# Designed miniproteins, single chains, part 4

Each design is a single chain, and the fold is of that chain. pLDDT is the mean over its residues in the fold that is shown.

## One batch from the design tools (miniprotein)

Design m106
Fold by ESMFold2-Fast:
Structure m106 (fold): chain A 66 residues (1-66)
Amino acid sequence: SATLERARRAVRRFLLSFLDVSEEDLVARARQLPEGLREAIVRFVAREEGLSVETVRRALEELLAE
């Protein structure tokens, strides 16, 4: 869906900046994030983008599956 694609772009953009990594290293580095920090990131991105926490969480899970 367009909403999920928007969430995926927002999560990717946030993580690239937050982790200070290249596109090539993003997924591997993001997989190292502890659960508590993942949830904090999900809630932050959801608030900033005006999206549901559930949609952003799904976007993060799909990114980590790449």
Scores: mean pLDDT 86

Design m107
Fold by ESMFold2-Fast:
Structure m107 (fold): chain A 84 residues (1-84)
Amino acid sequence: MATVTVTIGDNPAARAAFLALLAAGDVTVEAFDDGTGKVIVGDDPAARATFFGLLKAGDLTVTFTNADGTLTATGATPKAGELP
């Protein structure tokens, strides 16, 4: 039920990496117009690892919607075992 909104910057390298996730089918984009869209991340840990890598690079902005709540930029808060 959680969704994310992804805004891709003007960096072609980040765009290429994101498109690779979409091609693998582990990430689904509902509408992608002008670099914005809804992204549904699947249960595959490999796809999640790649996606998190893009967030850490700062070329990808992600807003998580947790049911009714909205969380902005997952890369802003480090997790245990993940270096900022």
Scores: mean pLDDT 55

Design m108
Fold by ESMFold2-Fast:
Structure m108 (fold): chain A 87 residues (1-87)
Amino acid sequence: SSYIEEQLARFREAAEKAKPADREIDLEKLRKETEETLKYLKEKKDSETALLLAEYYELLAELLAEEQPEAAALFREIAEKFRELAK
């Protein structure tokens, strides 16, 4: 669908261009976006996209580990949720 295609494109672009350490991350928005994406992917049974998102959020967690440890912890939690969905 157009929604997941746009979501994937945004995530890939963000992973490639991200300077997350230089910006405050809206943790509430991130949680809401994650919940919406998880519900959508669960309905579609899209394991490949779930695995890709897990990899993306693990990458963001690594990039933020020193500068924004709270955001990094949330990204690791999000990555784990997507990996569980991919099973």
Scores: mean pLDDT 73

Design m109
Fold by ESMFold2-Fast:
Structure m109 (fold): chain A 148 residues (1-148)
Amino acid sequence: MKKIAIFAHSRSGVTVAIARELAERLRERFPDVEVEFHELGGPLSDEELRELVEGADLVILFAPVIDGRLTPVSAETLRKIAELFPDLPIVVVLVSREDDASLAAAVAEARELLAGRDARVIAANSASPEDVERAIAEAVRTVEELLS
């Protein structure tokens, strides 16, 4: 049975709410895929991260964008996943209420951290319900492609 590990960090709860909506849609779309959801209250140890990622075929990280950057918790979690699991596919979903330039800067940061890996970076403006829906639909399609 394939397994997806979803990690979400949020300061206001918006990013976690979007991540939970994706987790529900993935369970409905792929009933033979195990979807685990992990809310990040702070940085994880390498041992904790290994335990939570154990047997995953795919990781999805939801990260809030603040001042055009990943939060420290999200950036550290992404670096650890990249270091500890080099062959594991990664989807990063960046969530912001800021302008498109701030979101583009965070996309560039995430792509640099994931250089040379099987990774996808999706961006969502949480002030736009239509852009959130687009990003969730893109994430579901990306999961279908990576799990085929």
Scores: mean pLDDT 88

Design m110
Fold by ESMFold2-Fast:
Parts: sequence; structure tokens; C-alpha cells
Structure m110 (fold): chain A 88 residues (1-88)
Amino acid sequence: MKVYVIIGSRRPFTDEDIPELKELARYALKTLKVGEAMGFDGRVIAVVTEEDVESTLEILKAAGYPHVAIFRADEDGSNIELVERLTL
């Protein structure tokens, strides 16, 4: 099954952040179950299904984390790829 890792930040992401964010997404997939979220190093990380992406983005914006990176992966943590980087 495909899952999405959404990483929210109070500060904008740069291209130099992408390798670190990808490793953070991999860590989240080992640590969290689908539907769970955690705070890590000033960021918020959530693992969600495709149907919950939009609602998760709304929650992150309301919580003050408007800068997001969205990764898609298999549930086992394989095939992690950056899908989108945006400001909400």
C-alpha cells in the first residue's frame, strides 16, 4: 500500500534540506503507524493515507507549520520519493 509522509515546518525548506527530510521520512515510517504523527527537531511529521493528505495539510497550517514536504512511499519504507514541496 502507498503511504504519505508529510513533514511540516515553521520555516521554509531549501533544496539542501531535501536529503535530511528524506531520511526523516524513512525514520517516521519505521517509528509511526499510518494515522500517527510526532514532533521531531522543531518539525511535525505525519504518516497518512492518500485520503487524509488534504486534512493533514489543513491541520498543519492551523498549527503554524505552513511549509510542508510530502513524500510518497510503500508502507514498509521502500521507494521513498519527494512528491511535493509547498507553502500552505
Scores: mean pLDDT 82

Design m111
Fold by ESMFold2-Fast:
Structure m111 (fold): chain A 89 residues (1-89)
Amino acid sequence: APSPEKLAEAQRLLQEGIAHVAKAVEEHPELGEIIEKTLKELGVTWESPLLEQARALKEAAEEALKRFPENEHLRKARELAEQAIRTLE
């Protein structure tokens, strides 16, 4: 099982990734629908295990990047999600 320190680090990375997604949605409101749809299809909520949340953030960011491949906030969200996954595994 991940240590308390690894859980805290992963949570911080997830929060930073979510903040970057929020900025991308502010710039491109249509991304909100894409992200919400992806998260619903994955069945992930804020009550889900952190690893599942991190994987969902990565998939949502990757789906959004198909529409805006050069968006720096979405790229950063994907990188932060990948780092959170690595921290929890």
Scores: mean pLDDT 84

Design m112
Fold by ESMFold2-Fast:
Structure m112 (fold): chain A 81 residues (1-81)
Amino acid sequence: SVAEARALKAEGDRLFKEGLRLLNQGKYDEAIKLFDRAIELYDEAARLAAGQDDQLALEAELNAGLAGIIRGVALLLKKKQ
């Protein structure tokens, strides 16, 4: 449902924000785990929203993409230490 998609996106947003906070503290492994969970929630939100709320589906897909890029940066920073 669209309501379920919105709830999943909201939880993904919460985990993504916490991941960014941990990344800023140099806690790369913890941040990466939260980004992985956020991506899974965004992907599920996009699947549930597709064909019912295309704007919500697109926003969830874009947030998953952004989280993936930032996860990649976190992994690179971890390897340089």
Scores: mean pLDDT 90

Design m113
Fold by ESMFold2-Fast:
Structure m113 (fold): chain A 96 residues (1-96)
Amino acid sequence: EYEAAAAALEAMAERLEEEAERFEREGDTRTSRIFREMSERMREGSEKARRKDVEEYEEVLEKMRPLVEELMKDPRGREAVLAIFRAAQALAAELV
């Protein structure tokens, strides 16, 4: 359901922003910037999901793929991304 997807994307964006601030405080500015970029993409996806714009929503997911791949090079980044995605999926499933 689009409303549940939009809510999950907003929650994920907030979590990604929190992780970006955490990595910034640890001196990992590169990983922090990637998390911030992903957060912005998630907010775009949420807006498009609310408008039921399926094509634009898919484009947002494609834009996030290279960012996820970049984070997967760092074990800490990989663990954080996977934890956030699992939490968002659990939230979306509860709202459906």
Scores: mean pLDDT 72

Design m114
Fold by ESMFold2-Fast:
Formats: structure tokens, sequence, C-alpha cells
Structure m114 (fold): chain A 99 residues (1-99)
């Protein structure tokens, strides 16, 4: 159902937020990124997901999330953090599976 997909998407993105907050404190490569910018934009996508009234609106919000995670993955790869990039790819895949 729409509500089940929204709940799953929100949980995935909330888990990503907590992981990024922890990594920003413990991982020097992640700390070089504008993590505050990523956290703010993930929160905006969570709000768009919460406000989605149709599968189409949810898929639009999920697409924005997927694009944001592709950017984060690329930034991590540019810093040589392939382990964190792989973790971000796993979050991205979970969002794609909801479409």
Amino acid sequence: SLEEKKEKAIKILEELIEWLKEQSKTNEKVSKLDIDWYLKNIELIIEEIKNAKSEEELNEALDKGIELLDRLKSDLEAEGDFKSAKKVEEFKKKLEELK
C-alpha cells in the first residue's frame, strides 16, 4: 500500500541520517563532505514522502532521494571512501525497490 511504502522509505532515510551523523564524527573522509547539506536535503525528501498523496508523488520523492544518494556516493568515491560509497549504494537500492 502507499502508506506501507511511505513508512519503509522514511525508515530507510532515517537510518541513513543516523549513519551519516555517526560517520561525520568518526570518519575523516566523510567529515570532508558537506554533511550538513546532505542531512538537510534528506530531511526535505522525508517531508515530501510524508506529504505524498499518490504513488506518482511518492515515486517523484523517491527519485529525488535516489539522485541525492547517487551524488553522495560519487562524493565519497572522490574522497576514496569506497566502503561508505557501497553502504550508500545499499540505501539507494532499498529506495529503488519501493518503486
Scores: mean pLDDT 90

Design m115
Fold by ESMFold2-Fast:
Structure m115 (fold): chain A 58 residues (1-58)
Amino acid sequence: KLSEEELKEAEALAVRLAAQGASAAEIRDALQKRFPHITLPEAATLAEAGRALGALAG
């Protein structure tokens, strides 16, 4: 499980990757590499949230 600050960093990374056109699977992989203790459900949720926010920003 991520700390509060790590969760904010993970969300920012997910949004940046989504804005660059990354798939949910690519974002999940990037989150797991950057945050080794992230759970799969957390990574999946952040990837989808990042894609939604990235679409609004682009």
Scores: mean pLDDT 78

Design m116
Fold by ESMFold2-Fast:
Structure m116 (fold): chain A 57 residues (1-57)
Amino acid sequence: SSDEERRKALVEAMLSTMDALLSYMEKFYDISDEEREKARKEAVDNGNLLFERSKAG
């Protein structure tokens, strides 16, 4: 559905942004695999939240 495609696009945008942030932070901080996975999960949750917020207005 168009809603599913929009949700997927938002999640992918959030993940891409998080991956870029993590790559930048790794230049200055030691980031564990567990921390990276947690950050990526939060990016997915934020993408889904943004999609739901767009529907609920």
Scores: mean pLDDT 83

Design m117
Fold by ESMFold2-Fast:
Structure m117 (fold): chain A 85 residues (1-85)
Amino acid sequence: SRELAERANAALEAGDGETVVRLAEELTRALIEAGVAAGGGEEFVRALLEQAREDEAAARAAGDELNAAIARAAKAVAEEALKAL
C-alpha cells in the first residue's frame, strides 16, 4: 500500500525506528498478499526474500542498524509466506 509506505517514511523522518520496522512488516505482508493474489507464486516470494537478505547484509556492512532491522523484518515475513505456500 502506498499509504502504508508513506506512513513508514513519515515515521523514519520522525526518528521512530520501532514504528518504521512495524510498518515495513505490514507493507511486506501486503506486497506478498497482493503479489500472490495477482498470480505470483513461490518465485515472487523467493525474489523478495533474496532482496531482503541482500539489503540486510548491505545495511550491516554500512553499520545501519535501522535498515538492518527493516530488512530482517521483511526477510522473516517472506520466510513465513514461503512456508505457507
Scores: mean pLDDT 80

Design m118
Fold by ESMFold2-Fast:
Structure m118 (fold): chain A 86 residues (1-86)
Amino acid sequence: DLAALPAAEFMELLRKLGVSMEEAARLAREVGHKDIAMQMMAEVAEKAKNFEEAKKVAKEFLEKYLKEHKDEKALEEFKAEVKAAE
């Protein structure tokens, strides 16, 4: 699933390091996923008028995601349910 792969990797890099979208794309390039990094930047650029706006949107999404999922209880319940299905 190429459409989901670059998005998931981007969010994981941002969450782990707190880096910008530019740095997340750079890391994908260093790992050998140049095409994925270029596609990700192109898609975000099309969605926003410029790269700075795209970067701001990505940061706001991450902040909102952390606020919405700050409840460890909900996260642990979901994690436990996934393990129970095994």
Scores: mean pLDDT 51

Design m119
Fold by ESMFold2-Fast:
Structure m119 (fold): chain A 88 residues (1-88)
Amino acid sequence: LQEQIDALRAQGAALAEAARAEVERNPLTDEDIELVRQAEEYAKKFVETGNEKDGQKAIDLVRRAVGPAAGALVRAQLELYKLEQQLK
């Protein structure tokens, strides 16, 4: 379990750098910013309820607004949250 958490943290760091590169290549529009805001609300609902549909919506919205690396980063963050909850 700890090895999976460590690996996912390392993957998250690499994905965060790739996501920054996506924003630098294609700066976010007002519409993209609104999609990211909606994604944050769905991610918060996922953390509060554990509803996988809300987690998937957050991933999809970020992927559409920013790019595939940013979407993968959100997926890794949600998976990390689930693994950390299993330790408690």
Scores: mean pLDDT 80

Design m120
Fold by ESMFold2-Fast:
Structure m120 (fold): chain A 58 residues (1-58)
Amino acid sequence: GVLDKAKNLIKEGLIAQKEGDTDKAQKASNQISSLVEEGNITEDQVLSLISEEINNLM
């Protein structure tokens, strides 16, 4: 579903940021922004997913 896609993009983007892959991180960010702009997911849902993934990585 859309939430699973967003979660995978967030995970990919966070890992890319940690590894210094700015191009990959930016591509993931752009795709997440497109999902928000299309109304498929809210900014609040994205923030919740980011917090969850950060906690899972720590």
Scores: mean pLDDT 82

Design m121
Fold by ESMFold2-Fast:
Structure m121 (fold): chain A 55 residues (1-55)
Amino acid sequence: DLIDTANDLAFELQQLLSKLPPEKKQEIKKKVQALSLTATPEDVVDFLKSQLSKL
């Protein structure tokens, strides 16, 4: 199901956000919301992965 690919990406995004420390979660969530208006979902996931790898 092609819809499953989009759902998997959205689910991964939610999981990555939930792994962030509470103090950074709000700031990064705000940046993710801003990015989601101008970037692809893949770019947003990559951004979150890079933020988590720096923790």
Scores: mean pLDDT 71

Design m122
Fold by ESMFold2-Fast:
Structure m122 (fold): chain A 87 residues (1-87)
Amino acid sequence: SMAELERQRRLEELLEEMERLSAEMQASKGDPSKDVALLERLVELAERMVELGFHDLARHAAEGLLSIPDLPEDLRERAEAVLARLP
């Protein structure tokens, strides 16, 4: 169906963005300003996954975020909110 094809394309776009963020995080070399900006983008990505109904992917992203040592409190709260919205 067209809806299934659109869902598949959205999933591919989300996975590609996640891979790009992962690569940028590795390239940041511990710059705190860059690291926070990348983590914020990852939280936004997880929130979009929930909105689009990709619950398993959103759970994986949120759990990954919550496993990061020294994750800023505002981003931790947003990641926890993602998990709270999942069935």
Scores: mean pLDDT 81

Design m123
Fold by ESMFold2-Fast:
Structure m123 (fold): chain A 74 residues (1-74)
Amino acid sequence: SELEEVEKRTEELLAFMDREIEEADRQGDITKSIFLRMLKITAETTLYLLKRGAISAEEALKELDEIERAVRDI
């Protein structure tokens, strides 16, 4: 289902962000670590809103695309 696809993509993005946070913490990059943690909360909130029916799968995918760009641009 579309929901399962969004869940899988979100889980993959969260796993990627967790690895990036661990590396930022290892390097002492506090600013990057905090920013990544904020983006992680945004991704988790997006999935939560989708599961509650507050947003569409299309809107959730758009938000995930924006988060992925923000992570890349750090």
Scores: mean pLDDT 87

Design m124
Fold by ESMFold2-Fast:
Structure m124 (fold): chain A 69 residues (1-69)
Amino acid sequence: SQVILDATELLLRSRGASDEEIERVLKEISEAENEDQALEIFAEALRRLGASDKEIEAAIKNIRAMVKS
């Protein structure tokens, strides 16, 4: 999903991820078999950058709402 890719790039960049790290995560997401797997990759990347479980949950909820609309 383009929405998941765009949100991932924006949020990882805002948290100080390098261009190389962002590119790696975006590739993993693009290779995901389904939306849930893509969101798991996104959540793990955010957690590595210091995001809390509550922040990750809120981000996933927002992305799911955008994908469903």
Scores: mean pLDDT 83

Design m125
Fold by ESMFold2-Fast:
Structure m125 (fold): chain A 90 residues (1-90)
Amino acid sequence: NVREQLLELFREAVERAAAGDVEGRRQLGKMLSALLDLTGTLSPERQREVAEALLAGSVDDVEAAVEAFRRILDLLSPEQLEQLLNELLS
């Protein structure tokens, strides 16, 4: 399941970045950059929903960050989810 793999990759990146792992921080940055590129193709309404989800996640722990990311993934089409996963595994 592409959505579940993206959530697992995000959780790992967040946990590693929080632990001070340079590679985890780099991976998180790569994921956020790829996500922002995809959200740039969304309507202004959906871009607002992404911003709201990101803001909610920024004030809590790893589980809250993962839940915010889950909400963002729910705004993407199955094709966009596959595109995101392929970019991250490249």
Scores: mean pLDDT 74

Design m126
Fold by ESMFold2-Fast:
Structure m126 (fold): chain A 66 residues (1-66)
Amino acid sequence: MEYPPADFSVGGETVPGRRLSEEERRELLARNREAAPDVPQLVMDTEEADALAREREPAAEERWKR
């Protein structure tokens, strides 16, 4: 597990199966917490995390970055 699978391309993101159903997500989170009870886990979607990072980006960059 030292070398990443390189599943980092947009292709993986565009796959609809990428998003789990709300029910399945809930089960997966519960299982995750069970596996690591010491560490509180509230895993959010990649899209949500990316949105938070993008929120900090200034719209000015899209206007003029030079």
Scores: mean pLDDT 49

Design m127
Fold by ESMFold2-Fast:
Structure m127 (fold): chain A 80 residues (1-80)
Amino acid sequence: SMKEKRAKNLAELAVGGIEGLAGIARGVAKVTGNDEELLKKAEELEAIAKKVQAKIQKLLDQGDYDGAIKAAEEAFKTYG
């Protein structure tokens, strides 16, 4: 269904976006002398990405595509 495809695509974009920001933070930390604040931010974003992925996956597994879409959008607005 179109909703299922949209939910899966938005989930990938939201989680991937948060993981991408974590990667940027880690990369910047490495070139700026291992800034502890940036490394901590990377670790926090990595943990958030895992929690968001688990929440969205549970909704997808339950067939709650509207819930999955909303969770992905809210996650991206909050963390992306």
Scores: mean pLDDT 84

Design m128
Fold by ESMFold2-Fast:
Structure m128 (fold): chain A 75 residues (1-75)
Amino acid sequence: SSPQMVQLGATIGVFFIEVAVLKRTKSSDEEIKERYKKIEDKMKKMMATASPQEQEYLKKEFEEIKKVYEDILKS
């Protein structure tokens, strides 16, 4: 609800785009997993510097991103 949370939402959009690109490349499952690991590492770094309120928000968004990744891997 704070202005900082709105800005975080925009940044999270970048991670969704990065994961969506994995589906468009039609890469092997192994390549998709390796590329997702790099995205996950970026998300972990962002989480490490976040405030407690930001961490709660980011955790929910990262779970949604992980769901998209898992759905890609199952297709």
Scores: mean pLDDT 77

Design m129
Fold by ESMFold2-Fast:
Structure m129 (fold): chain A 97 residues (1-97)
Amino acid sequence: SEEERKEIERRLVVIGTAAVLRHIGLAFDYLLEARKEKDEEKKKKLLEEAEERVKQAKEIAKAVKEKKKVKEELIKKSDPEEQELLKEMNELLEKLE
């Protein structure tokens, strides 16, 4: 029904926004650690981790906007709590199709 679709869309926006913000928050934490890091190699690794999290956030945002499922590869690279959230998002996207 139209009401059911609207409710699914609202839930998708909430879940998608929460997932994006979590990834951006993690990227921000890595950037703060990188600024304090004295070891150049460790600093590079922290910056790479921050960049990867920003990339993941952008991919999730695009998936929500385009109403497409988040790729399994991204889900596997996420923390367990994020994995559950992204799987729920994909299940909701299947119901919209």
Scores: mean pLDDT 84

Design m130
Fold by ESMFold2-Fast:
Structure m130 (fold): chain A 87 residues (1-87)
Amino acid sequence: GLSAEEMVERALEILKQLVEGKISVEEAIERLTELIRRARSAEDAARAYTVFSAAAFEAMDRHPELREALTRLLATVHEEVERIRAE
């Protein structure tokens, strides 16, 4: 499985592609939830989400037009983290 550090690196690249308009929010959600499912542990997924959510909030501040899309993305990814933690 993927470590928190590996997940953060990949998740931040997905966020960059979304901010640059290279992928849709739906594609970003699919890629990020797949990363969470490939986590080495639920703890690694939770740590990666904490770092990723901070970066996403910074992106919302820099790109207010993406606030709704990024809020939806964070909610969906958080639900997947909670799902694997419940296992």
Scores: mean pLDDT 88

Design m131
Fold by ESMFold2-Fast:
Structure m131 (fold): chain A 74 residues (1-74)
Amino acid sequence: SKRELTIRILEELAKLLEEKGYEKSAKAAREAVETIRAGGDPEQALNRAASAAQEELGVDEASRLIQEAVELAR
């Protein structure tokens, strides 16, 4: 399902961010997972996590890590 896939993407993204020392973005990704589990919208939660990553890492690096997380969640 879209919900389950989005949770997996965010969990993989959080791991990648944690491994690279991006603690603020990793926390935002973890909070996005909790938001979805509490009944929040998966798309909005993913967009908020992506925005946090973009602010900390820049658009290009954030997009690369999100794409990597999507591939790992498959």
Scores: mean pLDDT 88

Design m132
Fold by ESMFold2-Fast:
Structure m132 (fold): chain A 67 residues (1-67)
Amino acid sequence: SKYLKITNVGDRPAFDLNNGPIEKGEYILLPLDKAVIKVRPDGTLVVSSPESVILADPEDVKLEVVE
């Protein structure tokens, strides 16, 4: 299975609204086939799946595809 890996590379927490903060250097894995990436008009990155809704500044996160 493939995953979208979201790593906080910034100095501020990113937030998973369902699971809580993603601190500096931490990461979360979402199933790639269920991950949806959007950018809001205010520039906020939204990465969602059925189990997670992640809000971050695009400059503070690294997105990777991993196995």
Scores: mean pLDDT 84

Design m133
Fold by ESMFold2-Fast:
Structure m133 (fold): chain A 92 residues (1-92)
Amino acid sequence: REEEYEERVKELVERLRSRADEEGLISKEEFLEIVEEAFPEDAETARAMAQDLADFFDTDKDGKLSLEEAEAIVRQLVGAVMAEEELRELEK
């Protein structure tokens, strides 16, 4: 699971880098779109969690996230989603 976690985080971070501007910044809307694409089965929940985290890390209130901030959010989000997926497996 640690390997799966790191792989999922790495894949999301690479997607974020491909969408970042020349300053290494990503708009919150672009970030939320990438999160929805990455978690299609949980898109609404993943977007809500990502939005709350993005609002917390957007200290400048400019509507943009640095790649470092986006990576921190992704690490938290992937961990939370994977924990929820494990909980669902227990219901099967």
Scores: mean pLDDT 74

Design m134
Fold by ESMFold2-Fast:
Structure m134 (fold): chain A 93 residues (1-93)
Amino acid sequence: SKEEVLKLVESVIDTIIDLAKKYNDEEMVKKFEELKEQARKAIEAGDYDTLIEILNEIKKLTEEFFDKHKVPAAERKEILLLIDGALKKVKEY
């Protein structure tokens, strides 16, 4: 449902924002907060094609963040599974 998609997407983005805060990357925190607002608007509009584009951008920025901060492989795998899970759920719409 739309409500399940909203809760899932917000939970995933909040996890990534918390990771960026843990690594003191204020620029990435701001970028992910902006993408969270864009994702919320896309869900409200029922624009799941735009939501997929936003989630792919979040994935790209998250991978760049991992390389920049040398994030451990186990943490990378956990976060990527969350993003890929959200993408899979959204593509069902």
Scores: mean pLDDT 89

Design m135
Fold by ESMFold2-Fast:
Structure m135 (fold): chain A 86 residues (1-86)
Amino acid sequence: SLEEIKEEIEKNKPAIEEEIPAFIENSPVPRDAAERYVELVKRAIEAILNNDWAAYKAELRRLLDLVAEVAGAPAEVVAENLAAID
């Protein structure tokens, strides 16, 4: 359910935030692109937690555009993100 998804996001938020610096430092893409990726993911999460489906879709679109811009993001990551919406 949506409520279960929200609870899981809130529960895992501290662990995700703890791993962000390592993700950025170990990213194969430029640091600014990795930081923008993290920011867009955070904004998408906030939108879904606020029941703003339109905002969530908009942030997801920006995320996909960033992935295309970087031209190095794995296709499977994009596919997994799309599957998670369904």
Scores: mean pLDDT 70

Design m136
Fold by ESMFold2-Fast:
Structure m136 (fold): chain A 78 residues (1-78)
Amino acid sequence: MDLEKLKEKIKEEIKIVKKLLETDPALSEEEREKIREKLKEAEKLLEKGTKEDLEKANKIVIDIGIYIGLLRIQRALE
């Protein structure tokens, strides 16, 4: 149950990040490529489906969210 819920959560978060990469004008091409690299790693872990792999995938997706947030803050502050 817990692993299945975590897997679905990560899958939805990945879907959201992919949509942001295609639609967010604030991200540069270089920043998008870095995020895609991390996202690809999270997807590999998601495919493995063990508790440890899912926890690592979740951390990667959270780290991506923080990274995007920090980039937006930096740009707002100039």
Scores: mean pLDDT 77

Design m137
Fold by ESMFold2-Fast:
Structure m137 (fold): chain A 93 residues (1-93)
Amino acid sequence: SELLKKLEELFEKMKEAVKEKKYEEAKKILKEMFDLVAEHGTLEERLLASETFLEINEIEAEGIKNKVPKEEIMEKILKKVEEFLEKLKKLEA
């Protein structure tokens, strides 16, 4: 619950950074989110975070390879993070 609350607060900051086109700041916030799960998450939450991290890396790599605009890559990453948070909520239920 406390972990999820902090992750939701960071996600709101990440969304604002992307909206302002501050993509390096958004990536820094994303790293902070994964670091929090690594330090405070259960085994199940950490495994989900690892899977999500790999998927995000694939989105970025494929986007760069196909010359997708940075904004579109970041929008896809935001959707993946939102999906991750929804899955975390289900683990608490």
Scores: mean pLDDT 87

Design m138
Fold by ESMFold2-Fast:
Structure m138 (fold): chain A 87 residues (1-87)
Amino acid sequence: SELEKALEQAIEETRREAEELGLSEEEIEALVRATELFHKAYVALLEGNVEEAKEYAKKAAEELSKVVGKENAEAFEKYVLEQIDAA
């Protein structure tokens, strides 16, 4: 329930910020999907499923690439994967 509320808040904040930046509906949807996937990565990490967390992080970066471009998304993916390994 608390994790579900955290996800709902993150989605609302993501939509608000994206709308303020004037992003397209397609870009907003991609950011929302990325947010949902990063939340799944976080939940998997809490359960001790490191490999599952990495897979969700990779999928989230794919969604982010639609907004920030491939190079920036790959850099962010690498950063997140390194953080997961350090946890």
Scores: mean pLDDT 85

Design m139
Fold by ESMFold2-Fast:
Order: structure tokens, then C-alpha cells, then sequence
Structure m139 (fold): chain A 78 residues (1-78)
């Protein structure tokens, strides 16, 4: 079902972030491959990107996320 697909995407996002944090590159690659197959939404991709920037201690998270959102809005308007 769609609900089962969305639940799996959310689980994989959480597992991917944990693997990245722990430098578990093998698990990260496996989770990334399944995420690609399940085709996460733009909103899910945005949340993953935001979480990664925060884990990296990026000082410009808000500015980078705002730019990403503006580029997505521009692409959808064309």
C-alpha cells in the first residue's frame, strides 16, 4: 500500500542518517539504493538534506535549505 511505502521511506531515511553518523558506509549505500528505488518525495529529500547539513555542523543550514526550496519552486513553475 501507499502507507506501507511511505513508512518504509521514513524508516530508511532514519537508518541512512544513523549509518552516516556512524560512518557505516556499507549500510548507507544499501539504504540509499532502496530509497532511490522507492522514489522519495521532494519534501522527504529536503528533510534528509537538512538533517545531513545539521549533522555536518554547517553554519548556513537555513540559507542552503531556503536556496534548495527556491530552486525546487522555480523548477516546478517551468
Amino acid sequence: SMAEKQARIEELIAKFLEAYKNKDWKSMEEYAAELERLEPSIEQQKRLYTALLKMLGDPNVEAKVARFEAELAKALAE
Scores: mean pLDDT 83

Design m140
Fold by ESMFold2-Fast:
Structure m140 (fold): chain A 84 residues (1-84)
Amino acid sequence: EELEKLIRKAKYLILQAFNATDLEERQKIADEMRKVLDRIAELYPELKPFIEEKLAEADKLNPAQRFSLLVDALYEAIEKIREM
């Protein structure tokens, strides 16, 4: 139940990411993506190492690269859950 809501939220954020044109909007979407990834790590401990690695990598990147990495990480996390 909660997982289905998270997957829907994640897909919505990915869609918003493709439509985001300014840095302020991208930053808000990035913050929401981080929250969804953290919640997925709580529900799926098996994915926690993957998510923690991606979040640590994101913190080292410039804003544009960070945004792209978070979108990819979120998409990959959803795919991993779908295969479980």
Scores: mean pLDDT 80

